# Designed miniproteins, single chains, continued (3): the designs that were tried, part 12

Each design is a single chain, and the fold is of that chain. pLDDT is the mean over its residues in the fold that is shown.

## One batch from the design tools (miniprotein)

Design m8387
Fold by ESMFold2-Fast:
Structure m8387 (fold): chain A 73 residues (1-73)
Amino acid sequence: TEQDKKKAEELIKKAEQYKKILEEAGDTETAEELKKAIEEARKLVEKGKYKEAIELLTKAAKEAQKRADERAA
């Protein structure tokens, strides 16, 4: 749906911003993993698979945040 497309595009944008924050924090491995997820999500969006892109990006963001929280502990 159009809403799913917009949500997928917004999640890609947020993931790109979070990737930059991780790079600036020196977490290059997590940033590279997030970059790969963003690239895969873009391919899903091109195929009209917006829900799959949303799910992938949501999972990738959760994993990246969990890793950042573990490093802070």
Scores: mean pLDDT 80

Design m8388
Fold by ESMFold2-Fast:
Structure m8388 (fold): chain A 90 residues (1-90)
Amino acid sequence: MSDEVKQEILEMLALAREALQAGDLESATLLYSAVLTLLLTANPDLPEEKRQKLLDALDALREATIAGDLAAAEKAFAEFEKLVKEILAS
């Protein structure tokens, strides 16, 4: 994965967190999806186990965000961000 793509993903993660904290739930959920799409497109050979964990983390994050539970959403975001950063470090 190129450094440019890594920077784009990290920028989208930062924007997603900012949107979540601002209560812009629509922008936050769109940015979550954009991060996942870009990450999966850049890593077509990503192991199924890691791919499934990302999808599960995204689903949990979306559900918490849409429910308006900021505490649950921030916990889910931290797990999603951790998985994304682990893949970027590989």
Scores: mean pLDDT 83

Design m8389
Fold by ESMFold2-Fast:
Structure m8389 (fold): chain A 81 residues (1-81)
Amino acid sequence: VTPVEAALDSIRREALKVLSEEEVEKLLRIAREVYEEALRNGWSGEEVAERMYERLSELIPDKPELVERMALAVMLAVEAS
């Protein structure tokens, strides 16, 4: 299990309390895409956070705490890589 997948699995359990399984899987796919792009392009943690906020806020604009939690998880996973 990669660091990003472990962090996102933890967030999945929390997100399923407020979102449908389909919505959660869409968010997790976006998080994995951003992680992969960050590794390919050598993004800083700040750039990862900005991209995560941009993409996730379009899907869940009413859940800023969840957006922040997911952005931090991907940022930390990129920094650990």
Scores: mean pLDDT 80

Design m8390
Fold by ESMFold2-Fast:
Structure m8390 (fold): chain A 81 residues (1-81)
Amino acid sequence: MDEAIQAGLDTLEKDIDEIRKRIETEKLSKEELEDYLKGAERGKQSLDKLKAKFPQFQERIDKLMQKIEELEALIKEKLAE
């Protein structure tokens, strides 16, 4: 069970890093940016629920939440351009 949670968090972190790189290196459409923003909001909700159930992953989840919030800030900046 813990191994599956760790694998899920590893996949999420990789996905966040790849999305960030794509936003920074590619000229994405407004629709693509809005879709990523919705994905980030859903991701934070899922992490909040996971943190409540598995407090042993709290530190890692908090760091991922911060990465998602930084990604949301970047997306909002690009949408304002």
Scores: mean pLDDT 84

Design m8391
Fold by ESMFold2-Fast:
Structure m8391 (fold): chain A 88 residues (1-88)
Amino acid sequence: MKEFEKLKEEAKKIIENNGSVEELLEIAKKFYKLGKKYFEEKKYEEMYEYLNLALEILSTIKPPTKEAVELEIEIGVLVLEAAVELVT
């Protein structure tokens, strides 16, 4: 979990320093990719932690960009796929 904490700190620094939309999208994409990896490994708790951080970062992009909205949709789909897997 040291890696998770480090990435969370990096995200906070980018947000706090008014990082560019490009920087915010890049870190959000990193969390999304890690969330997908944990989904494939059936580690849903870790998946949700990473996806939640991605959503928090994307919510700081004002006004919303097309790329940010597209990533939010992809995260939502992955969350729904995990829910189906858990009830099936």
Scores: mean pLDDT 79

Design m8392
Fold by ESMFold2-Fast:
Structure m8392 (fold): chain A 84 residues (1-84)
Amino acid sequence: VKQLSEQERVSLEVAADIIDIASTHPLASPRLSELERQISALVKQEAKARYEGDSETAEKLQKEIDAASRRSSEEARREMERLR
């Protein structure tokens, strides 16, 4: 628990690195975060639709997840190449 001070220091260093990265690619980080949010929301909705028995909604959401996943994969690959 007293390790929180160390974690705050590490968190600040990580935040500084993220800010530096975002400063270099201001659109890349927000875009990837947006795609992650979209996929997460769609996955939750798809799971709920299946649980409720809405097969049509679940299938529609599955296609949306597939499309968003492709975009996320493309953006993630660009970020991975940037890490090199």
Scores: mean pLDDT 63

Design m8393
Fold by ESMFold2-Fast:
Structure m8393 (fold): chain A 95 residues (1-95)
Amino acid sequence: TPRQPSRDLYVADKGKTYTLGPAGVEALEKLLRVAAEARAGAPEEEIRERLKTELGFSDEEAELFLRVVREEASEEEERRLAEEILKRLEEIDKA
């Protein structure tokens, strides 16, 4: 079965469930499009800038996202990114 890292990034750890409002869902859809473009070979600099400007990622989070998309990240790093994404989506919903 092909790996789908963009879907796995949103799985809550330790049995936590997150409910997203419309703004969080829109941000999630933007993130999934960016992940698809990165996997399709879009320039990494463009992906980093889009994550930073459209989704509020830090430089470190954007680099980790690219490593996860390239399947170069550890399982622990992938889990950490998923937790940070869920937290940011919740912050977007509250804004």
Scores: mean pLDDT 69

Design m8394
Fold by ESMFold2-Fast:
Structure m8394 (fold): chain A 57 residues (1-57)
Amino acid sequence: MAEALRAQAERLRAGAEAADAVLERYRDAMTPESQKGLRELAARLRAEGERLAEQAA
């Protein structure tokens, strides 16, 4: 059970990193609204991943 939570936490962390990478690479091609939305998505994925990792510990 804890292993499944850790695996999900890792996927959420990877998703947040991918969102950060898209922001970094395509920032100048994105609207301010798209930049904000992607930043908020990355923050939510990271926070949820941390919460699941803590629950798995």
Scores: mean pLDDT 81

Design m8395
Fold by ESMFold2-Fast:
Formats: C-alpha cells, sequence, structure tokens
Structure m8395 (fold): chain A 77 residues (1-77)
C-alpha cells in the first residue's frame, strides 16, 4: 500500500489522488473482511472509518501542497 503510493510520487496530482483512493478502498475491503470474520469489533471498524474520514482530506491537502511546491521550484529555476 505505502509502496504503491511511493511508486506514483512522480505522477501528476490527479494520478496520486486516484492511487490514494485505491489504497483507501483496499484497506476498507481488508477491514470489512476482518469484521465479517469476527477478528475485529463493530466499534473498531467504526473507529477505523472515522480515522480515514479525518486523515484522507489531510493526505489530499498534503499532496496538493507538495505539487504546488514542486511547481514553484520549477518556476524559480
Amino acid sequence: TLAALRAMQESDVDTQKAGLQALVDQLKAQVEKALAAGEISQAQYDEFLAFLKKQLPLAVKELERLAEEREKKKEEE
């Protein structure tokens, strides 16, 4: 998951956002499977979803900020 995001680091920001969404979808599928198997509680699942809702916008903002910094540096050179 983290390695997949790193592999896309030189791609445009839209591609990076799509990769991040794919990682989130994969994590949700894994956690849903764990919930169905009784490996985690409903409360743990709900906490995980709340964490993703909080962290995903921050990760998107960070990707946009890094893209802006790269463009700014290219303009300065």
Scores: mean pLDDT 73

Design m8396
Fold by ESMFold2-Fast:
Structure m8396 (fold): chain A 79 residues (1-79)
Amino acid sequence: SAELEKKIEELKKKAAELQKDLEENYDSLSNEELLEKIEEIHKTLMEILDLEKPFDPERSEEGKARLEADLAEAKKKLA
């Protein structure tokens, strides 16, 4: 639907803005602040994959697994 497509596009723009903010502020943020921003990006990307699941379930499940692994590694590195 047009509403679903619009929501996916808005979430993709949000994710890009969050990633840019993280990259620009990386050196000035504490490990706790970095983790909070990474978790917000992770949540946004997971929401996109959930919305795309009806179109490509296998890609959605693989994408979620990769995002969960990436988040776990980030938590380990920033602890």
Scores: mean pLDDT 84

Design m8397
Fold by ESMFold2-Fast:
Structure m8397 (fold): chain A 76 residues (1-76)
Amino acid sequence: SPSPLERFKARLLELVDRVGETHPDLGAELRTQIDGVRSLEDAESVVEAMIERTRALGLDDVAEEAERLLRELREL
């Protein structure tokens, strides 16, 4: 079975796909960053970057879901 971190990465990829529908360059960048995640610290950094960049683009629904995922990650 996938680890909690691998399940978390899958949920991040779903958000990245939503970002990529309107902002394909950002979606590709975030996907590459997620693929590079090897630790909880790496995952936290990627989620924080996703929150900042999606808020800057007015994607508040994605940013709010990413903030929820960040809280869940910190409980792992």
Scores: mean pLDDT 85

Design m8398
Fold by ESMFold2-Fast:
Structure m8398 (fold): chain A 92 residues (1-92)
Amino acid sequence: MVREELLEAVRAGDTEKLERLVRERGVSGAELAEIAEEVPLDPEQLVAVARGLGEALLDKVEEAGVNVEETKKKVEEELKKLEELRREELEK
């Protein structure tokens, strides 16, 4: 189970590892909620989780034979907007 690896990545501040684990290991929303209750996620970590979840969902839909190119583009645009907003908050 990936829970221990996710907790380690959150505590280490490793957003790249956090995003990769969420994407590749099929982490559920319930597991992520449990982690968020145990350790607070900073804005950058929240964005990494959202990106990983979006990519994991699109990977599963693509495996089912559905063309997701437009959906991937829209998800990436929304995540970039969220990252910009969070960076503005952190710069104050």
Scores: mean pLDDT 68

Design m8399
Fold by ESMFold2-Fast:
Structure m8399 (fold): chain A 94 residues (1-94)
Amino acid sequence: SPELERLEEELKEIWKKIVERMSPETLARLREVLAAAIAESEALTEEPSPEQERAMLARLLAELGRVLAEESEELAELWEEAVRLAEEILRLRE
């Protein structure tokens, strides 16, 4: 779909802007948040339900956004736009 390709390119451009603007300290914090989320997922004794998976993803996205917002309002705004585009892409794939 041309619309899907456009949204994927827009998401890539926003992600490039986030990477270009974030400090090494913010990158380190994002890595720590991601590592903690991976560890939580690996500690599960049973496959998570779709509801549990969505809740875990929502918590991860919120924590990543908080870390970016602590550096700057610009990074917070870019992250909100990236999440919005990602949700739109996911919706169009269904």
Scores: mean pLDDT 81

Design m8400
Fold by ESMFold2-Fast:
Structure m8400 (fold): chain A 61 residues (1-61)
Amino acid sequence: MFVFLSSDLTTDSQIDQQVKQAVDTHIAILKQQGIELSDDQIAKIKETIAQQLRASQQRVQ
């Protein structure tokens, strides 16, 4: 492949669904407070939430 971005979620996952819902909720709250987020900031938030969920999963198992 040349330089195709593989950031698209390919497989259905409960974790991916929870991450998306949490990200959407967090962004909505920030927008209500008058905070506008750039695409880079949204990507960072998604990454952070995903990492935190994975860390929580590792901790319980």
Scores: mean pLDDT 67

Design m8401
Fold by ESMFold2-Fast:
Structure m8401 (fold): chain A 89 residues (1-89)
Amino acid sequence: KEKEINELVKKADEYEKQGKLDEALSYYTKAANIAEENQDYLTAANFYRKAARIYDKLGKTEEAEKYRQKAQEAFDKWLKVSEEAVKEM
């Protein structure tokens, strides 16, 4: 679970360093999807933001905007869960 996400991120980072943006994007989006399925919304939001940045680098502005929206939705879910966890009652 956590190990799988970590391995995907390592691959994404390595592909990004090599300038292989399409491959990096594939691994970041896969990591984000697994995090979201695990209800790890903060991690999912972070990877959706990384995917949006890569879409911008590729000139895919419409896809970048979609992933910014996915990141915001995941962050909002995390914020709601965090708000519930902080309340004693």
Scores: mean pLDDT 80

Design m8402
Fold by ESMFold2-Fast:
Structure m8402 (fold): chain A 86 residues (1-86)
Amino acid sequence: GEPSKEGLEEAERSAKILDEILEEAKKKGLSDQEIVDLIMKYEESIDPESRVSLPEGWSASDFLKKIEERKEELKKLLEEYKKKEE
């Protein structure tokens, strides 16, 4: 399906907030587990029906790596879309 403008704006907002969480965590020297907890709380705050949980057998570091990869992909997608709009 074609991406909606509203969906892309929501994705951009989420990416920005996630980036701010990661920057603050690095500034404070938080552990991987504490950073994961902050991200999970953020996800639950924006989508109450979302069941965010760390899968058993996954490390906090594995989860954070996936989050960073997702953020980068989303950022690239948003930049490409914005160039087409205005």
Scores: mean pLDDT 69

Design m8403
Fold by ESMFold2-Fast:
Structure m8403 (fold): chain A 110 residues (1-110)
Amino acid sequence: MVLSLQGDSADGAVRYTLSFPAEAKVGEEVPIALTATNRGDTAVTVSATLLVDGEVVASGTKTVAPGETRILAHANVVLKEAGTYTVTAVATDSAGNTVTLTGELKVLAA
């Protein structure tokens, strides 16, 4: 099952979606992606960082045109220890808005 977390910029122009599996197994590849949809009338440039337990796994800077949806950053991560991991996305746009999305990934033995 894919967990999708959403957040909007303070001006409502950009919608962010952080997607990753709710659960994975030790040694399994975990796809993590952050997308942005520009719902405003002006192109915005967004700088984004993806973190797992505070470690940067991906970053990117993209210009998103009005009405466009773009992948800002994505990673396939392999986790070697069972446990609960914090997945964090931080996005800052050219209008000065910052959005932080945080969720939990459960990694199971076997």
Scores: mean pLDDT 87

Design m8404
Fold by ESMFold2-Fast:
Structure m8404 (fold): chain A 89 residues (1-89)
Amino acid sequence: AKEAARRELEALLRQARETAAAWRKAGYDASAEAFEALAQFIEGKASEEEVREAIRRAAATHPPEQREAVLALFEELVERIKKLQEIIK
């Protein structure tokens, strides 16, 4: 249902904003910027390219052995957001 998809997007938006604020308070600015970009993408205020670039910068701040897992996690989130946006259109 479109309403269920909208509720999930609202929950993801809230989670992204809360996570961004927590990372910024902790001094992890690149990670905060990635979640800020995700929030803007959910709101339709940022392009997919802008989000992916912010994610790439955040991943680069992690140890090399963790970068693939970080990128995979964000890829899953971006694809989920895109599917939910299509449902509520």
Scores: mean pLDDT 84

Design m8405
Fold by ESMFold2-Fast:
Structure m8405 (fold): chain A 80 residues (1-80)
Amino acid sequence: PAEEAERDLKQGEEAFKKGDLKTALEYYNRAFIHAVRAGDRELAKRALEGGIKVAQSLIEKGDKNAEKVLKDFQEALERL
């Protein structure tokens, strides 16, 4: 459970470093889901923070759909 979230978080970080923003976003979202299911708020926060950075990078590249993702992640982080 938490180990799955940690693995997904690492894969999101690696994808983000490589500039694979959509893959990074998928892993950060997956990490968040696994962290919430595991009851690990710290992992959930880290996953949301990573996802927020990726969504911001997507918006800079003109991906309008990333604006909704950014808002959803920010709201989730506020409620954690």
Scores: mean pLDDT 86

Design m8406
Fold by ESMFold2-Fast:
Structure m8406 (fold): chain A 110 residues (1-110)
Amino acid sequence: SNDQQARRYTAIAGSYASAGNIDRARQYVDQARSLASPSNYGTQASIYGVYGVVYAQQGDDDRAQRYVDRAEDLLRQSPSSRSGLYNLGRAYQLLGRDDRAQQYYDRADS
């Protein structure tokens, strides 16, 4: 399904973001966003989390925070989305918010 392909592209985007390959991360997360159902809150949270990571790595903290805020809102509908939680943790870490990052990592690992 398109949602399954969106999950795959989100995972690929996350891997590229972790490796510092921001152009490839952006390409795959943009494709994931185009395929993901608006009602797939877990996948949407993960997608918005990757955008948070991408923009934080580019030094665009304002844009990164807007994407993080959207991911947090989506996680209220899917609080156990492990990929969404990890991506939020990484985004907050890059934004210098180690307290918030650790809270999300702890939730992902519980």
Scores: mean pLDDT 85

Design m8407
Fold by ESMFold2-Fast:
Structure m8407 (fold): chain A 96 residues (1-96)
Amino acid sequence: SKEELEKLKEEVIELLEKLKEKYPELSELLEQAKEAAEKGPEGIANALLTAAAISRDHPEFREEVIELLEKYIELFPNHPLRETIEAVLNTLKSQS
């Protein structure tokens, strides 16, 4: 639903802001990811993939990233990036 999409977007943006606060050297990348998240489902997926890449080196955010990736798959089961997100999700779960 539109409400579930808005909630997911807000949660993704909040995660990206937490990452930017802890890792200011990633600010440019994270600001680009925040901008992408405003561009609909594909943009949210790209923002989550950016967060997932960062969480590989920063395990304190891995659980939150996993939860948001699972929520994305639940909301968009037929999205073109679903298979990419599922592959990343499986990788993060194996590293957790």
Scores: mean pLDDT 82

Design m8408
Fold by ESMFold2-Fast:
Order: sequence, then C-alpha cells, then structure tokens
Structure m8408 (fold): chain A 66 residues (1-66)
Amino acid sequence: MSAEEAAKKAEEYAKKAKDPKADKETRQNYAMLAQDYAVRAAAEGDEEKAKEAAEYARIGGLSAGM
C-alpha cells in the first residue's frame, strides 16, 4: 500500500468516526482504523503523507471521544 493510499484511507475512516448517526462504539472503531492507516502511511517513508494521515487519525479520535 502506498503512503498516499494509506493517507486517503485514514481520511475516509476519520470522516466515518465523525458521523453523528453512528453510535460511540462504531465511531471509536472507525477512529482506530484511521490510526492503523496512519501507522501504515508512516511505514511507507513519505513524511508529508504520514503527517497528513496522522492528523486525520487525531481528528477522528477526538470526534469519537477517544
């Protein structure tokens, strides 16, 4: 998986972690997925994409009440 693809996945799951229609447990599960993809982006060695993915994961976690 590329850093760009991983960052895009982190953004998608962070957006789902903000969904007010989902319960807290579901939002927290999406926030954890966003964090997993942020770690994958960092593993690819692209510092810019790793920072973007980490920021999406951070926002998703806050929105999910983590």
Scores: mean pLDDT 80

Design m8409
Fold by ESMFold2-Fast:
Structure m8409 (fold): chain A 71 residues (1-71)
Amino acid sequence: DPQLSDEQLKELAEKTGLSEATVKEIAEDILAKLKAGQEVDLEALAEKYGVSEAQVAVIAQEVIKEYRRNN
């Protein structure tokens, strides 16, 4: 199940300038890493999705916050 709501994805898309689909893919990758106890590498994610580290950091902040709230 996606950790972020459709409205949260839209808000992150607006803040980052990315599409909602791209935000969702990055958020799901970050969530999978958190669930696996893996480090969230902002540089590696930025390279993988063709986005900036700053854009990934904005998404990661929200995903980590929601993950901690629900666990």
Scores: mean pLDDT 82

Design m8410
Fold by ESMFold2-Fast:
Structure m8410 (fold): chain A 81 residues (1-81)
Amino acid sequence: SKIEEFIKRARELALEAGMSEEAVEKAIEEGRSKIKESDSLEEKIQKIAQAIVLEASKQLSDEQVEELKARLIEVANELLS
């Protein structure tokens, strides 16, 4: 599943960026809760990424959040190509 591959890579990137394991899992759970069966793969990816970025903004500097966001976008583009 491409969404599960995105979540796996997003988890690794968020941990590498300096988020706690607890914060990463909380963000993934929140993102998953917003996914609908009717959502496209792109919409599902966006919901997970948005949840991670929001949680990251509570723990990381603005510069670290922007770097994480850029890396999440790169992974999303690889999976959507």
Scores: mean pLDDT 88

Design m8411
Fold by ESMFold2-Fast:
Structure m8411 (fold): chain A 100 residues (1-100)
Amino acid sequence: SERVVLSEEELERLLAVLEAVAKELEGELKKIAQELVDTFKKMSLEERQQLAETLLGEFMKLKGLESVEEARELWLKMSDEERKELLREIIERLAEEMRE
């Protein structure tokens, strides 16, 4: 099936939130967030959709949601500040999984 998880406008908003989080983080977390930003900028639209689905999957797991669709609906209703807090939590979790 064709996967359009977020609109192109929402993918650009996701990038902007990731950049904002990277600016606020320090040390190893900043490096991970910045690498994610740099990678996202190099991705095709298809790869960006796949990353968005992966991030919504992590959001689903963190908040105990029933589906990626529910996570997507909640994400779209969130403020940029709420999105920053969520992405910070996801980056911290990814850092733990990547660092043994």
Scores: mean pLDDT 82

Design m8412
Fold by ESMFold2-Fast:
Structure m8412 (fold): chain A 96 residues (1-96)
Amino acid sequence: SEEELKKQRKAMVTLLDVATQAYRELAKTSKNPEKLKEVAKYLDKAKEYVEKEDFEGAAEYLEKAAELLESLGPEYDAEAELLRQQAEIMREWAKL
């Protein structure tokens, strides 16, 4: 339903906001502070696109964040996979 999609969109905005803040905090103690700040920047950009209902744009930035996390090492593989799953959800929303 339209109401259900609206709730899911609001939940995604909240998740992206929380993730953005988490990567900004992680950057403060990381060996790769600039790359984690860039991950946060991509997630914040994905959030802006979700708010504009540009779900293809949101998916693109989620994939960029995932690629950057994968480049940091295997310890980020699970987090990168979650972002790729969120990008797939965004592409499904774009088809509606």
Scores: mean pLDDT 88

Design m8413
Fold by ESMFold2-Fast:
Structure m8413 (fold): chain A 87 residues (1-87)
Amino acid sequence: SREERFLEIGRKAAEEIVEKKMKELGWSDKAIEWFKKYVVDLVEYSARRWLKEHPREITDEEAEELARQLAEDAVNFLINFYKEIEK
């Protein structure tokens, strides 16, 4: 279905972005896998909401871009959160 295709594209893009960004920051494989699950869930919830508000056909590029933006926002949120805790 349209929803299943969008969610699959979003999950793959989110996982790739989180893995790349977290590896660059020197995170452990265990931490990366934990955070991937969190970001994938976030992307899925956001994508489902977006699909309800936009009952139109979407391109694979639009799905990837949305997932990329959400994953980058989640990574930035985590970095800022840890900076505040380590004070």
Scores: mean pLDDT 73

Design m8414
Fold by ESMFold2-Fast:
Structure m8414 (fold): chain A 64 residues (1-64)
Amino acid sequence: GPSLQELIDRLERVVKSLLSDGHSKEEVLETAERMIEQLKRRYGLSDEQVEEIRKRVKETIEEL
């Protein structure tokens, strides 16, 4: 399957696209949380991996 970094990069591209399209940071965070849940189910991610993805995605959203 994809690496943790590949999953983070994919999700960061999605959140940047949504923000560029005029979605609010709140809407983007909600969308990101749903996507993280789907990735956890699909790839069997550990709680530590989920926390790392969540942290990095939130940092990206806050910087934009």
Scores: mean pLDDT 85

Design m8415
Fold by ESMFold2-Fast:
Structure m8415 (fold): chain A 63 residues (1-63)
Amino acid sequence: ILKQKGIDIKGKKIAVPVGGTGPANNKIITALGAVPVNYITAAKSVNIQQAIAEGAVAVVEKS
């Protein structure tokens, strides 16, 4: 998770949940130049670990 303002996330992967606000979050992440990696909430532990293994530097959780 981002620790401070100004962290450069351009070209970096960010894990985003499927459904709910997922599409809006994907648009924001893409607009910031980052790459969204979607995960399914029912299997989020495995999918989040997979996204991190693939280079994700941050995770957006479902509120």
Scores: mean pLDDT 59

Design m8416
Fold by ESMFold2-Fast:
Structure m8416 (fold): chain A 81 residues (1-81)
Amino acid sequence: SRREEVLEILEEVMEELNVPEEVREKALEITERALEALEAGKPLPQSDYEEFNSLSPEDQELFLRADAQTALRLVEREEAE
């Protein structure tokens, strides 16, 4: 599924960035819930905001960087052939 592909790429990116395991687990959970909400046409769950805000500024930056790189890789994998 598209959700599974996004989560797999996010995990790869976070490993490349040496994101701590605890932060990686939270990022994957936040992203999975966000994708489920988007697919259902629902607002993002409150828990996603709370978990993100519980991260240090450094971990927040790592998460946002990983998310941006994941988006870039998805665009690059777009079928142009």
Scores: mean pLDDT 81

Design m8417
Fold by ESMFold2-Fast:
Structure m8417 (fold): chain A 76 residues (1-76)
Amino acid sequence: MEEIRKKAEEEIEKFIEEVKKNPDWSSEEINEKMQKLVDYLRNELKLEPKEIKEYVDKVLVEVEDILNEIRKKKKE
């Protein structure tokens, strides 16, 4: 269980880092990448829908924070 969660967290971190490195990505591109992450969590890690939703909600918060920081830097 813990090993699977660790792998999920690593894939989430990788996705977040890709978003940080690609500030020019549209919301649609980010959403497509998110869908691939969800597919991975469901099909490879076999997580329950509730757990997938918790991870997705966490990722959405992180992405929103990153987008806010990017906007803040453009404003300076």
Scores: mean pLDDT 76

Design m8418
Fold by ESMFold2-Fast:
Structure m8418 (fold): chain A 90 residues (1-90)
Amino acid sequence: SVEEVKKKAREIFEELAKKIKENPEKWREYLKEAQDKLLEIYDKAKTEEEKEVVLKALDILNEAADMLEDGASIEEVIEEAEKKMKELEE
């Protein structure tokens, strides 16, 4: 279901945020792991609506990666991405 896919995307994001806060120097590694998990969900998605949720979650992670590469603070990037993930659940 779309609801189940949204829940899984949120759980992946929450785990990613936790890992980055604990080891900020490994943010690229953790972000790649989160992207790989989302792609696995995409491959198992049964409907176009479920796939769209995963693609939007991937876009949020890609934007977060771009902000971190540009030197934004981890706290600011996580806050912004959390807002976007919450909007995805609406």
Scores: mean pLDDT 85

Design m8419
Fold by ESMFold2-Fast:
Structure m8419 (fold): chain A 85 residues (1-85)
Amino acid sequence: MTLSEIINEVLDELDVPEELKEEIKKALLAGKTAQELSEELNIPLNLAWKIVGKFLLKLVESGVINETQIPPEEKKALELGLKLK
């Protein structure tokens, strides 16, 4: 599974509007945090955390990254992603 496919699955599961999907995808590929995603795209912070959390969770589950590679500030987003599983 490609990073693009993982991002598309996350955005589909969270019912993200089509017009925002491409901008969110670019931000995630650039390594933006949930806070930066919320501020730059003017979306609710809770939605940004869900997006980043599910993305990180799918990366860990697919073996692309290890849980230990997640920055401390993103651990809260990962925890929210686990609750949405």
Scores: mean pLDDT 73

Design m8420
Fold by ESMFold2-Fast:
Formats: C-alpha cells, sequence, structure tokens
Structure m8420 (fold): chain A 90 residues (1-90)
C-alpha cells in the first residue's frame, strides 16, 4: 500500500511537471497539441482517482498528502484549461 501510494504520487508529480511545461509553451504562443494534452488530462484524472481510492486505507497523514497533491494537480489542470481557451479564441 505505502509503496503503491508513493509510486502513484511520484507519477502524479511528473504529470504536473508536464502540465506546467505545456502551460509555459502555450503562454509563449506555441500551438497546442490536443492529442498530447488530452492524454495528459486523462492520465492526471486516473492517478487522482486511484490515489483517492487508496486514501481510504491510508493513515491520516498520508491521506492529507494525497488530498494536497490532488489539489495541486487540479489547480494545474485548471490553469492549463485557461491557457488553452486563451489561445484557441472563441
Amino acid sequence: LEEQIRQLLAELERVIEEIEAWIERLEKGEPVDMKEVTELLTRAHELIRQLLALSRQADEETRKRIVEEAQRALEALDKLTRAIVKHERS
């Protein structure tokens, strides 16, 4: 359980870094690759779902860690969505 949570948290961190890299590229006016972005969104949501499910079996401290990382991921996804909308135009 602990090792599984650790691995999933590490994967979520990498996904957040990839999201931040895309935000930076979009802010520089680079074109969006919707296939890569969609795969990244799907990966992030799947990791969040798995971590939240495992949090039911985790101690309070580990559960807080999972919730905190899930919140960071959701904030990054929200920022990515806003960046895409800004560059796609109405």
Scores: mean pLDDT 82

